# Designs tried in a protein design run: designed miniproteins, single chains, continued (3). Part 46

Each design is a single chain, and the fold is of that chain. pLDDT is the mean over its residues in the fold that is shown.

## One batch from the design tools (miniprotein)

Design m9677
Fold by ESMFold2-Fast:
Structure m9677 (fold): chain A 77 residues (1-77)
Amino acid sequence: LDEAVAIVSEAFGLRPAVLRELAAESEAIRAAIVRAAETIRAHPDDAAAQAEAFGLLLTEIVRHFEAAGRRVALTAE
């Protein structure tokens, strides 16, 4: 998971500490992080595949926050 979080946070500009916390709270988010990292490694030049993986991860994060009644900044600036 730590390696997957590092890959995903770097590629998508997300906060690694936040991704780790979310993965601990939601198995769906954890699975989405791992899948996104695998997609980035397998398809480093396929922007469409990476965008799809990112969209799936964001969808799971949004669902989690809606269920929890929370909102958080996902993008690092």
Scores: mean pLDDT 74

Design m9678
Fold by ESMFold2-Fast:
Structure m9678 (fold): chain A 88 residues (1-88)
Amino acid sequence: SLEEARKYYEKGLELEKQGKLEEALEYYRKSIEILERLYRENPSQEYADLLSEAYLNLSRVLLKLGKHEEAEEVRERGLQVRGELLES
């Protein structure tokens, strides 16, 4: 549900603040899994906004962990959901 996705997202934010980066990744991924399904079933601006924000925060944590290639891939997905691409 959207409520479950938001709770996982908030948990990811809290874990990131605590420096628990690998745990933060897991909660951001759980949130994204739910939001991708919701967005696929009913592509709304609300789902797109939350999904893109979750991807961008996932990218930030991946960068902190030195996973630069994966960080770029998820960042591009987040921007694509917003209707933007990093490619110029």
Scores: mean pLDDT 82

Design m9679
Fold by ESMFold2-Fast:
Structure m9679 (fold): chain A 71 residues (1-71)
Amino acid sequence: SEAEEYLAKGLELLMQGRYEEAIEYFEKALELDPSYKEAWEGLGLALAFLGRTEEANALGRKAREEYPELF
């Protein structure tokens, strides 16, 4: 699916250290399918690597609140 393609691209960019670009693709994946746990995890990791700790923590709380069945 298109969401899976965006997730794969996000993971590729994350491995390359291209964290801002990885965030963009993980957000696109979640817009298409918010049930992809891997996209939430990837987004949180990219934010953490950028030192955006408060955003990473807020994202984790949002994901667990809105999609508790995934976690």
Scores: mean pLDDT 84

Design m9680
Fold by ESMFold2-Fast:
Structure m9680 (fold): chain A 67 residues (1-67)
Amino acid sequence: MKEKIEAEAEVALLLMEASIALLQGDLEEARRYLLEAARVAREAAERFGDPEMLRLAELLEERAREL
């Protein structure tokens, strides 16, 4: 499951970048990172049948919408 581990790592890195952007007050940059993390999580959920990853994607999309 190399691709799933890589997707999980990519989501984690994007979430770290979103957190840094939020701390800097860059809401637009934070939104972009959250949406990109959600996209990666959703693709991984669909490819690997992971319902937790799908829930994460939906949560991240909602957080981005509120920024």
Scores: mean pLDDT 84

Design m9681
Fold by ESMFold2-Fast:
Structure m9681 (fold): chain A 85 residues (1-85)
Amino acid sequence: SAEEARKLAEEAIKLAKEAMELALEAMKKTDDKEKILEAIAVILRAIGLIIEAEEAAERGDVEKAEKILEEAKKLLEEAKKLLEE
């Protein structure tokens, strides 16, 4: 539903903010720059998916928007895991 897509978008945006904050904090430690850059690349991909989901929802394709947002959330959780390890 449109409400479910909106909730997923809010959750994905929150995860993107949290992941980016972790990446910025990790950048203060210089020992694993490659891992941080890998995580940032995943975060950027997830942000792109959030934008695609918004476009799908605006076209009325709510089911597609929900699926894309679930993929974005999964990528953001994977990025957070990379940054926490």
Scores: mean pLDDT 80

Design m9682
Fold by ESMFold2-Fast:
Structure m9682 (fold): chain A 77 residues (1-77)
Amino acid sequence: MEDAELVISAAVAALINHGKEDLARQVREEAMKVLEENKDKSDEEILKAVTDKVVQMARDAGLPGVAEAIERVAKEL
């Protein structure tokens, strides 16, 4: 759970640094929803579900570099 929250925080910070404050808010809201829906699962499953969601949102927004950075953060956890 803590690792998933760290991934969310890293994703939000990266998006804000790229001037995407509205997207950062949407990513936090959607990621927190995924976390809540998966809170009864293992920490590894929660981390994967949250990471997959925020990476997909970054890619859909045309920010593949941000998506790659998020994937790297998740691998180090």
Scores: mean pLDDT 82

Design m9683
Fold by ESMFold2-Fast:
Structure m9683 (fold): chain A 99 residues (1-99)
Amino acid sequence: AMATVKVKVTVAGGPASVAIEVWADGQLVRKEVKRAAAGETVTVEFEAPTGSYVEVLAMVSDVANLAAGAVVRSPRTKVEAEPGKTKELDVDLTLAPAA
């Protein structure tokens, strides 16, 4: 069964690329990427299989250039939503200040 997942990500410490990954049975099944300014809340809505896991990554640079940035991860959160219902996730991430 599929459930609607709404992820609100707030990133502190600097502008970031935000990647939202969906995992089912140990495999990456969906990835969404957004850009966020420092302190900005980015909202992403998508459909995911019930029982999948959602993980959020924030990177200070472009997702394609990880060597130029720091990466912060959320814990993986299980999607336990019924078909036709929305699972809302609020994720707060803080990037380390650039030295």
Scores: mean pLDDT 69

Design m9684
Fold by ESMFold2-Fast:
Structure m9684 (fold): chain A 96 residues (1-96)
Amino acid sequence: MERQLKLGEEEAKKLAEQGKYKAAGEGYKALGKFYREVLKDYEKAYKYYTKAAEYYEKAGDNEGAAEAYRLAAEAAEKLGDLEKAEEYRKKAEELE
């Protein structure tokens, strides 16, 4: 499991280095979902959802970025960081 997660992170990073920002965003979003849904690791989910949003923005994918920011806000809320949750919900609304 950990090896597959490391490979997924390395693949997403490689896609970003190649300028394939939408694919990188999709890879980081998949990592965030796995950490949230399977491992219930909201700190890692938050980390990967924020990376996903960043790469979707670089790709010009406002819909993907908005979704990723909402997921990051939900993870921040689970961590008790209400200020960050509000910040990312506002970012998602601004992209719609």
Scores: mean pLDDT 85

Design m9685
Fold by ESMFold2-Fast:
Structure m9685 (fold): chain A 71 residues (1-71)
Amino acid sequence: LSEELEREINEALVDIYAAVLGIEYEKKFGPEKAKEIRDEARKAGLDALQKSGGNVEEAVKAVREKIEEKL
């Protein structure tokens, strides 16, 4: 795969993780709070992905940590 496609896939994975985790929180905190948590987690994941040079594990960890911080 091209580096460009790899980057797009990694970014999509971060988005998917943030969205999936956000579904659980929507049930407990409502859609507005869930969206806020999801958006912040996505931002943290994308930042970690950029800093690590495309390390999806680091991005997933950042998403999870940000969500836990908001609970």
Scores: mean pLDDT 73

Design m9686
Fold by ESMFold2-Fast:
Structure m9686 (fold): chain A 61 residues (1-61)
Amino acid sequence: MALLVELEPDASDEEKVRRVYEALLEGGVPEEEAREVAEQVRGKSVIEAARAGTEAARRHL
């Protein structure tokens, strides 16, 4: 299965963290790792956040 993390360009840091976290959990990433990856996207661009989430999910596929 392919997991796509989709974010809006104007998403707030809180929205980016939440969407990445939720997408990672749906993709089967462990909760602890999903939280760590999601927090790492705080302060990053939406493109960087989406890439980080997708990369983490791929490691668990």
Scores: mean pLDDT 69

Design m9687
Fold by ESMFold2-Fast:
Structure m9687 (fold): chain A 105 residues (1-105)
Amino acid sequence: TITQSPASVTVKEGSSVTLTGTASENVDGQVAWFKQKPGQPPQLLIKNVSTLAPGVPSRISASGSGTTFTLTISNIKKEDEATYYVQDYSSSPPTFSSGTTLTVE
């Protein structure tokens, strides 16, 4: 299981933010990040800790190892306003974290 912090954050357009996921045990690098807007299905952003999914802008990056994983969004735009989830897919069944809700001013 992965716990995310913060649970919610409000940022200004053009700023940067880092979201953190902390796993209860070591994971083997099978970590993905998703973006979900209200009423829409989750969109894959990152797979294998740091690999950008096709079509995802380079403003988004991720890193981590062991129990700590981060997603950084730079040069924030209004379109980045969403709930972000980290998933450890090395465990069975794969489970989503509690999520972080990002609001853009």
Scores: mean pLDDT 79

Design m9688
Fold by ESMFold2-Fast:
Structure m9688 (fold): chain A 72 residues (1-72)
Amino acid sequence: MSMREEEHREMVREAIRALNEGRYEEAARLAREAIERYPDSPYTPLALAVLSVALAELGRDEEAAEALARAS
């Protein structure tokens, strides 16, 4: 992988870790940062899925639905 893809993969991994630890605000922030920094990466759909789950857990259902739609 290029350095850009490797960096994006690590950012998404940190978002997933935060999600698994129940740190939903941090998971949403990390996933959003990953999407904004690397919008054309193959990891962007995964980052959008993480953002969707984190936002749903926070009760931000409309924002979660938007992220899920973009992940598809």
Scores: mean pLDDT 81

Design m9689
Fold by ESMFold2-Fast:
Structure m9689 (fold): chain A 83 residues (1-83)
Amino acid sequence: MIEEGKKLVEEGLELLEEKRYDEASKLLIEGAKLLGKQELNSEEHSFLVGALLFITARMLEADEETREKLLKTAKEVSKAFES
């Protein structure tokens, strides 16, 4: 279900742009977990790296509470690379 995982990550990134951090974090983590259950090809790996960079960029502009939430989200997303 790589397509579903990618869709959830894309929707999460859109919510992150809208500063809907709680909803964005849930979708990003769900999408990354779905992707992490499968062996990622180079394109899918690059997609998740892009998502992590986007989360990190938002973290730099966020307040302390939001930054901690986004850091936790980025850490959960990065677990997709560990399988």
Scores: mean pLDDT 80

Design m9691
Fold by ESMFold2-Fast:
Structure m9691 (fold): chain A 64 residues (1-64)
Amino acid sequence: MDEASKLIKQGEEAEKAGDNQTAADLYKQAADLLDQIAGGLSGEVADAVRAGADDLRKKADQLA
């Protein structure tokens, strides 16, 4: 989970720098990691993690 949080922070820093392409790539990488984590979880926690991944992909698509 810490790896996904690190990528999200790096994506936010890239957005602040105006590097929308790098931010989009970082958010997609974070979303992929969250999907991997959700695959090892069950129930409501897994659903919440997948929802977070979907939000990150949506954000990445808006930046690209």
Scores: mean pLDDT 81

Design m9692
Fold by ESMFold2-Fast:
Structure m9692 (fold): chain A 82 residues (1-82)
Amino acid sequence: MEEEARKLLESDPEAVAEAREIREEAERLAEKKDLEGLKELIKEWAKKLKELDKGIATVLIYTATIIYIIGLAIDIELEKKK
């Protein structure tokens, strides 16, 4: 699946750049332990994803980004349970 991942990333460099910015913003929120901010970021991009009249590669890039942000939110919740 390495070749498929490479093709996805090369198919829409603008989406990759935007996904990188979103991930950086999510990492800043995670550093602040701002779970509410992470949840709002997830909601906002999930809504935009539903409105995207884009190819499957672009949809997958944004979906992977949303999953990454969810992972950050889970990590913060697990820290609170300790």
Scores: mean pLDDT 75

Design m9693
Fold by ESMFold2-Fast:
Formats: structure tokens, sequence, C-alpha cells
Structure m9693 (fold): chain A 65 residues (1-65)
């Protein structure tokens, strides 16, 4: 338990924001978030899918603003 769930969520939001600024597609951003979560110790496929969905939600939120 080296990274808290809140810290993980905050870093995912930062990754999505950075990806948008660099012109990445939502698919590329989802892939980066998935790989980051796996590196952070997330191994459950359902949890990874939920984090990918969260990244898409952040993408839509930030891009509309």
Amino acid sequence: HHMSLQELQDKIFELVKEGIEKGLSPEEIRQKVREFAKEAGVTDETELLLLEFQALSYYNYLKKK
C-alpha cells in the first residue's frame, strides 16, 4: 500500500490533462492511464477498466472546459 487511491486518482487526472495538452487521443490517454495504474500495482482487470473509464470522463470534462 505505497500509493493511496486518492493519490492514484490525482495522478490519473494529471496524466489526462497532460495528454490533452500534448494532443493525445482519448484512446492513447486511456492506454497511458492503464500502464501507469499497472506500474502503481493495480493488477485487477475490472479495476483497470474502471480507471480507463475515469480517464475518459476526465478527458471529456477537461476538453469541454
Scores: mean pLDDT 80

Design m9694
Fold by ESMFold2-Fast:
Formats: C-alpha cells, sequence, structure tokens
Structure m9694 (fold): chain A 55 residues (1-55)
C-alpha cells in the first residue's frame, strides 16, 4: 500500500533470488543475471533511502 513497504518487499525478494543464483554454477548467464540483480537491488535501495529521508 505504501511505496516504502512495496520497495522493501521487492528488495527482500530480489536479495533472496540473488542468494539462490550465487549458489548456482558460475556460468556466463548466471554471472550476467547476478550483475543485473545486484544493479537493480542497488537502485531500489538508493530510492528507498531517499524516500525514508523525505520523512
Amino acid sequence: KKEIEELEEKIKELEKELEKLKKEPDTFENQVKIGILELEIAVLKTILKRLKKKL
């Protein structure tokens, strides 16, 4: 319902997915997917930090 709560849930889900991918074999495709997820998590965490500081 609140944007902050939705972002926290999404970040948590992506972090779990990242952890699972890191346990998979180090294939090129997995490395690319890990990189994309890490970037997405970093962007969302930055947005979340800015939103929390606004309050």
Scores: mean pLDDT 79

Design m9695
Fold by ESMFold2-Fast:
Structure m9695 (fold): chain A 73 residues (1-73)
Amino acid sequence: GPGLDPQAQASQERGQLVARLTNALVEREKAIKEGDEEKAKEYEEKARELEEKLTPGQIEAARKSAEDLLSLE
């Protein structure tokens, strides 16, 4: 199986992608609320590209994190 170091690095990279998707989803919703259609489209495209690199479970986790962050505002 893979060594601990390569697996730890892969887990860190996946975590960064999930965090980036969470941020993109939050920023998209903020842009929509502000009426900034161009910014909303930019974050929508960014989120779409990130979703292509993630598993369904990771996408769901990112969406839940974004919902939680938005509910605190």
Scores: mean pLDDT 78

Design m9696
Fold by ESMFold2-Fast:
Structure m9696 (fold): chain A 56 residues (1-56)
Amino acid sequence: SEIQELGRKVGEAARAGDVEAAREYARKLGEKMAETEGPSGGEAVEGMGLREAEEA
């Protein structure tokens, strides 16, 4: 649920134009994903999206 909450908050912040808030939530989302699944994170469709954006 925390992962879902963080994902929603990232989207909300992005739509509101709060880039800094979106980054903070995205960072926490990545942390939670890493803690639960680890670096492989096969279930992390949202995590992969964030990773691709960061790889830019």
Scores: mean pLDDT 66

Design m9697
Fold by ESMFold2-Fast:
Structure m9697 (fold): chain A 90 residues (1-90)
Amino acid sequence: MVAEHLRRAAEHTARAAEALAAGDEEAAVAHDEEALAAIEEAARVGGEEVLRRALEALVRGAEAAAAGASEAEALRVVARALRELAEELE
């Protein structure tokens, strides 16, 4: 189910942000890899529109970083956007 994969992606992205804030870069990378795998699964099931909207969530994080947010803050923006997308698609 698309919403479950996006919720999993949001949860791992939030954990990556927490790990980065704590200085645990290895844990952050591991959670980020799990989040990307979950996005890939959501896109595989939901098609191009789900992929487009998940990429928009990632762009929102990139925009926050460009505006001066920390990596952890940018990942929190991505996690929130992915969670909002998951809730919309339930």
Scores: mean pLDDT 88

Design m9698
Fold by ESMFold2-Fast:
Structure m9698 (fold): chain A 90 residues (1-90)
Amino acid sequence: EAEKLYEEAMRLAEEAARLLREAAEVARSDPERALELLEEAERLALEAGELAKKVAELGAEELAKKVLERLAEAARALREGLAEAAELIA
């Protein structure tokens, strides 16, 4: 069922977003912890992406797009957080 796969994909995308936000917050003070969080977030984002592909294959392209939009939003938030951290050490 496409909706059930979408719900699971969105759950994974939200968890990845949470880990990416935490990684940005600790990147300056604890780079090793930030790396661990980034690696776990990558794993979850890849799983969400695979489920989004299955959702699209079932004909629910708009739901698949929502998952990808959430992942893109999380990636933008990470880039902004890392840019702020880099400014503080420049």
Scores: mean pLDDT 81

Design m9699
Fold by ESMFold2-Fast:
Structure m9699 (fold): chain A 68 residues (1-68)
Amino acid sequence: DVLERFFRRLDTNGDGTVPQEVLLPIAVRYGLDPATIPAGDVDFDQFAAFAERVRAAGVRLAEELAAA
């Protein structure tokens, strides 16, 4: 699916996690509090929860992720 595909693109080393620092610019872009992102490495479940918050804030997350 779109979320899994996007997550895998951000997960450059294939370990199933993405560094918090990669998601901070997205949170700032959509007006979300950066503190809502778990510190350190973010797994897919945490990424999916973050993506749902971005979707609620931006309504266009699916379109943005499809373009990535």
Scores: mean pLDDT 70

Design m9700
Fold by ESMFold2-Fast:
Structure m9700 (fold): chain A 65 residues (1-65)
Amino acid sequence: SEKAEEAKKRIEEEAKKLGIDAEVRFEGDTFIITLPEVDATKAAALAIRAIGIAYEAGFSVRIEL
C-alpha cells in the first residue's frame, strides 16, 4: 500500500530527528517499532509521533523494546 510506505517513511524520519536507531516494520495493518535502549522521554516522543502518523493513515502501532 502506498499509504503504508509513506507512513513508514514518515515514522523513520521522526526517529532520525530524535536520534533513535529504530527498526520500523509493517505487518498486516500494524507498524511494529523496535526501539534500542533510549531514555523514556525520547521513547515517548517517538511513540506519540508514530501513533499520530499511523492513525491518520488508518493503521495501528505496536512498540517493542
Scores: mean pLDDT 83

Design m9701
Fold by ESMFold2-Fast:
Structure m9701 (fold): chain A 55 residues (1-55)
Amino acid sequence: DELIEERAKELGLSEEEKEELRRIVEALSRAFRVEPSEGLVELAVTILEIDKLGK
């Protein structure tokens, strides 16, 4: 939660983009069966950026 909020502020994400990032982190956390970490948040940011480039 705190990691997502800090990273979203650094990237200047909108409220909607922040919620999208949160959903990706939660999905990754469930898929890997691990707690959210800085590395997991960075992976989620990478996925969000790839998704934006594909659209």
Scores: mean pLDDT 76

Design m9702
Fold by ESMFold2-Fast:
Structure m9702 (fold): chain A 82 residues (1-82)
Amino acid sequence: SEVEEKIERILEELRRKLGERGEEPARLLREALLAALAGDLERAEELRRRGLELAEELAGREGRELAERAWREIEDLAGNGS
């Protein structure tokens, strides 16, 4: 619950920073996390990559960096979550 709340806050912050169309990169990263938790690492990598690429399309290199940071924070929380 607490880990899920923190992940949602990370994704909401990413959405806000990317602006009006930031919902799609955030959604793709959420789907990537769900795929990773289900053990589908290939699908998780594909969805993560698509989320990063879309963030870059929306906000350039800064958008990609924001999405990469969000994903690292999610990985850290999911890896340390029980």
Scores: mean pLDDT 82

Design m9703
Fold by ESMFold2-Fast:
Structure m9703 (fold): chain A 71 residues (1-71)
Amino acid sequence: SELPTTVNALIGEILRLIGEILDLEHEIEQLKAKPLSEEDQKRIAELEAKIAELKKRLDEAMAKLQSIPAP
């Protein structure tokens, strides 16, 4: 049916987005573990912007999942 296919697709997207966010957050932590150069500061800003975009997509995917009627 439509519902199982949609749910599985959304779960897959959510897991992928979470993985990407965690990888980027880990990269920021590694950069912050040392004295920051101007290039490091720019890289952190770029990573934070990308995380914000991914979190927006995650919120959209979660909202779609929650909008599916139970059961």
Scores: mean pLDDT 82

Design m9704
Fold by ESMFold2-Fast:
Structure m9704 (fold): chain A 83 residues (1-83)
Amino acid sequence: AKKYFEEGKKLFGEGKLEEAVEAFKKAIELDPNYAEAYFYLGVVLMELGKYEEAIEYFEKALKLDPNYEEAKEGLERAKALKK
């Protein structure tokens, strides 16, 4: 799981947003309780303008870790940007 998570972060940093999404999804497939991977997937989806999907993944991160402040902030931002 961590290998695909780190790959996703690198791809996101390189602006390869669709490839970053696939890497974070693989991390989640291997570890469905990986709160940080759900959070980063939400962040990348926001950069792609997929606000509804980003909301779903931020909510999943918060279900796994209710004290995940960055996921709370991401969720509120995604809701504000939803068209």
Scores: mean pLDDT 83

Design m9705
Fold by ESMFold2-Fast:
Structure m9705 (fold): chain A 73 residues (1-73)
Amino acid sequence: MTEEEIRERLLDPSLTREEMAALLEEARADPSIPRELVAVLEAALVEGMDPEQVRAMLTVVARAPEARAAATL
């Protein structure tokens, strides 16, 4: 499973807590999945976060390496 597929699953409002736990286990077993994404999934399950909050956390993680100074033309 890819990181993109995991993100799509997390944004699905029909996703059950059991499915989230399964995604976490699969992500932990797959070394190609970023550890940051695994940490977000683990925190979400422990804290009982809503899908919207999980999405916000994923956006923050994704934004960190994308931060750039936009030069105004």
Scores: mean pLDDT 65

Design m9706
Fold by ESMFold2-Fast:
Structure m9706 (fold): chain A 66 residues (1-66)
Amino acid sequence: SAREEAALLTVKGKKAYDEGNYEEAVKYFEEALKLAPDMSAAWKYLSDALEKLGDFEKAEEYRKKA
């Protein structure tokens, strides 16, 4: 299902984040949210990854969606 695919993408994004690959993490979280835009955890992780990249404005915007 789309939600199962989104969950797998979120796991891949978290792994990339934990490895310090923040741009890769953003890509995975954005793909997960295209499939399941109600995934609060993915919005939080996307926000955290954007903050690591210095995109504070976008990070704050997306944190509000979590």
Scores: mean pLDDT 87

Design m9707
Fold by ESMFold2-Fast:
Structure m9707 (fold): chain A 78 residues (1-78)
Amino acid sequence: MTPVQRLEAEASLYLMGATVYEKAGDLKGAIEYYKKAIEALREALRLAREEGDEETAARLEREIKWLEERLKELEEKL
């Protein structure tokens, strides 16, 4: 695994945690795990940019934007 792939895997684990909290009705827990997932993806994006991997960087930017929009929706429900 590359460092970028490891950070993406870490983000996936946080997203699974966010889903568990959402299903339990714990929006605060879900928000915390979505924030952790976004943080891991932002670090992956930084590394992809440093490596000049424009395709991976563009994909990560889209994923982060989508998750940030999802996070906003959850925060509006608090």
Scores: mean pLDDT 87

Design m9708
Fold by ESMFold2-Fast:
Structure m9708 (fold): chain A 119 residues (1-119)
Amino acid sequence: SVVITESGGGTVAEGGSLTLSANVSGVDFSKSSISWLAEPPGGAGEVIASLSADGKKTGYADRVKGRATISKDFANSTAYLNLSNLKKEDTATYYQVASALVDGVVRFFVGEGVQVTVV
């Protein structure tokens, strides 16, 4: 019943910027923590940005700190990741991850992923 609909990927020039979005349905978004996972070609996925359920506490991986902004639109149940000053190393599939309480247990749900290619 949890559905994550992602958008905003594509090909971007080095030094450019983009915004990824994910609409999260089937959960109380105000009680859902969110994160963005980046999986580079042939590499392991890493959490690059996280945001607490209330939208007040952020975490960023060192390699994107100062270039990434994670946010929530509570009214539209949408998570955002803005990436600026893009580098070739930012080429990856980006997955939005949302937490939900299911039968008294915290579960994590992962979107289908959006491809970002920096050229």
Scores: mean pLDDT 88

Design m9709
Fold by ESMFold2-Fast:
Structure m9709 (fold): chain A 63 residues (1-63)
Amino acid sequence: DTVEKLSEAGKAAQDAVDAVRAANPPSPETVRRMIEAAQKAIEEVIGKPDFGADTTVEPPAPL
C-alpha cells in the first residue's frame, strides 16, 4: 500500500529534521546520516524502477 509507505517516508524525514533542531546541530557525520536515511526512505516510496540501471558500469553496494 503506497499510502502507508508515503506516510512512513514523510514522517522519517520530518523526525530527522526535528531531532536535529531539538537537540542542537550535532556532528556533520550525524547530520549526513540522517539526510541519507530520509533520502533513502523517499526513494523506497517512489519505487524507482530503473534500480541498477547504472550497474552496467559498477555495482552500487559491496557484496
Scores: mean pLDDT 63

Design m9710
Fold by ESMFold2-Fast:
Structure m9710 (fold): chain A 60 residues (1-60)
Amino acid sequence: SMEEQEIQDLAQRLVEAGVPEDQARAQARRIVALLRQAQANPETLSNQLVLAVAKATGLL
């Protein structure tokens, strides 16, 4: 699925940045879940900040 691919791609980027593989995959799942929630509710300031950071870091 698209979500599984996004998690895998982000996990690879985290591993390349020095995060252990097991931790990278767990963190990638959390980040993707937060991005999905922020995309679903973009009207809040906190979600707008999450989306802005994701765009600046190439996650979006």
Scores: mean pLDDT 80

Design m9711
Fold by ESMFold2-Fast:
Structure m9711 (fold): chain A 90 residues (1-90)
Amino acid sequence: MKEALRLAMEGSAYFVGGSTFYVLGDYEKAAELFEKAAELFRRAAELDPALLPELADTLEALAEVYEKLGDLEKAKEAREEAERARAAAE
């Protein structure tokens, strides 16, 4: 599915960017990039459920960034969505 692959590739690019800023300690930029990655992987997973693991991994990374920012509610929501995506992939 061409569209799912395109969305997953774009999501992967944002995930790499988010990881880079996370390592640099720029958690606000990391959150922005992981949020973009999660949005793209959500759309990709709707088209191809084989991408649910990538969505779950992205949401776990986003939750970790939200914890670094002190946004515990957003961190909880991201972890819960990651658990649902992981369960749906099984």
Scores: mean pLDDT 88

Design m9712
Fold by ESMFold2-Fast:
Structure m9712 (fold): chain A 60 residues (1-60)
Amino acid sequence: GRPIYRAKKDVPKTDENSLELKKGELVELLEDLGGGFYRVRSLTTGKEGIVPEEFLEKVS
């Protein structure tokens, strides 16, 4: 399946393309956009958006 990441910290929604995450929330990687940004889907909410990769840790 797709790689799974965990949010290391709360991630704020800063614009329409970003995704708000709570610390510990699991996301699946949809696309590596380059430049330190991932498009992900929350496994908790099903919402998609862009998150800085630095706020994520790979778990599977």
Scores: mean pLDDT 86

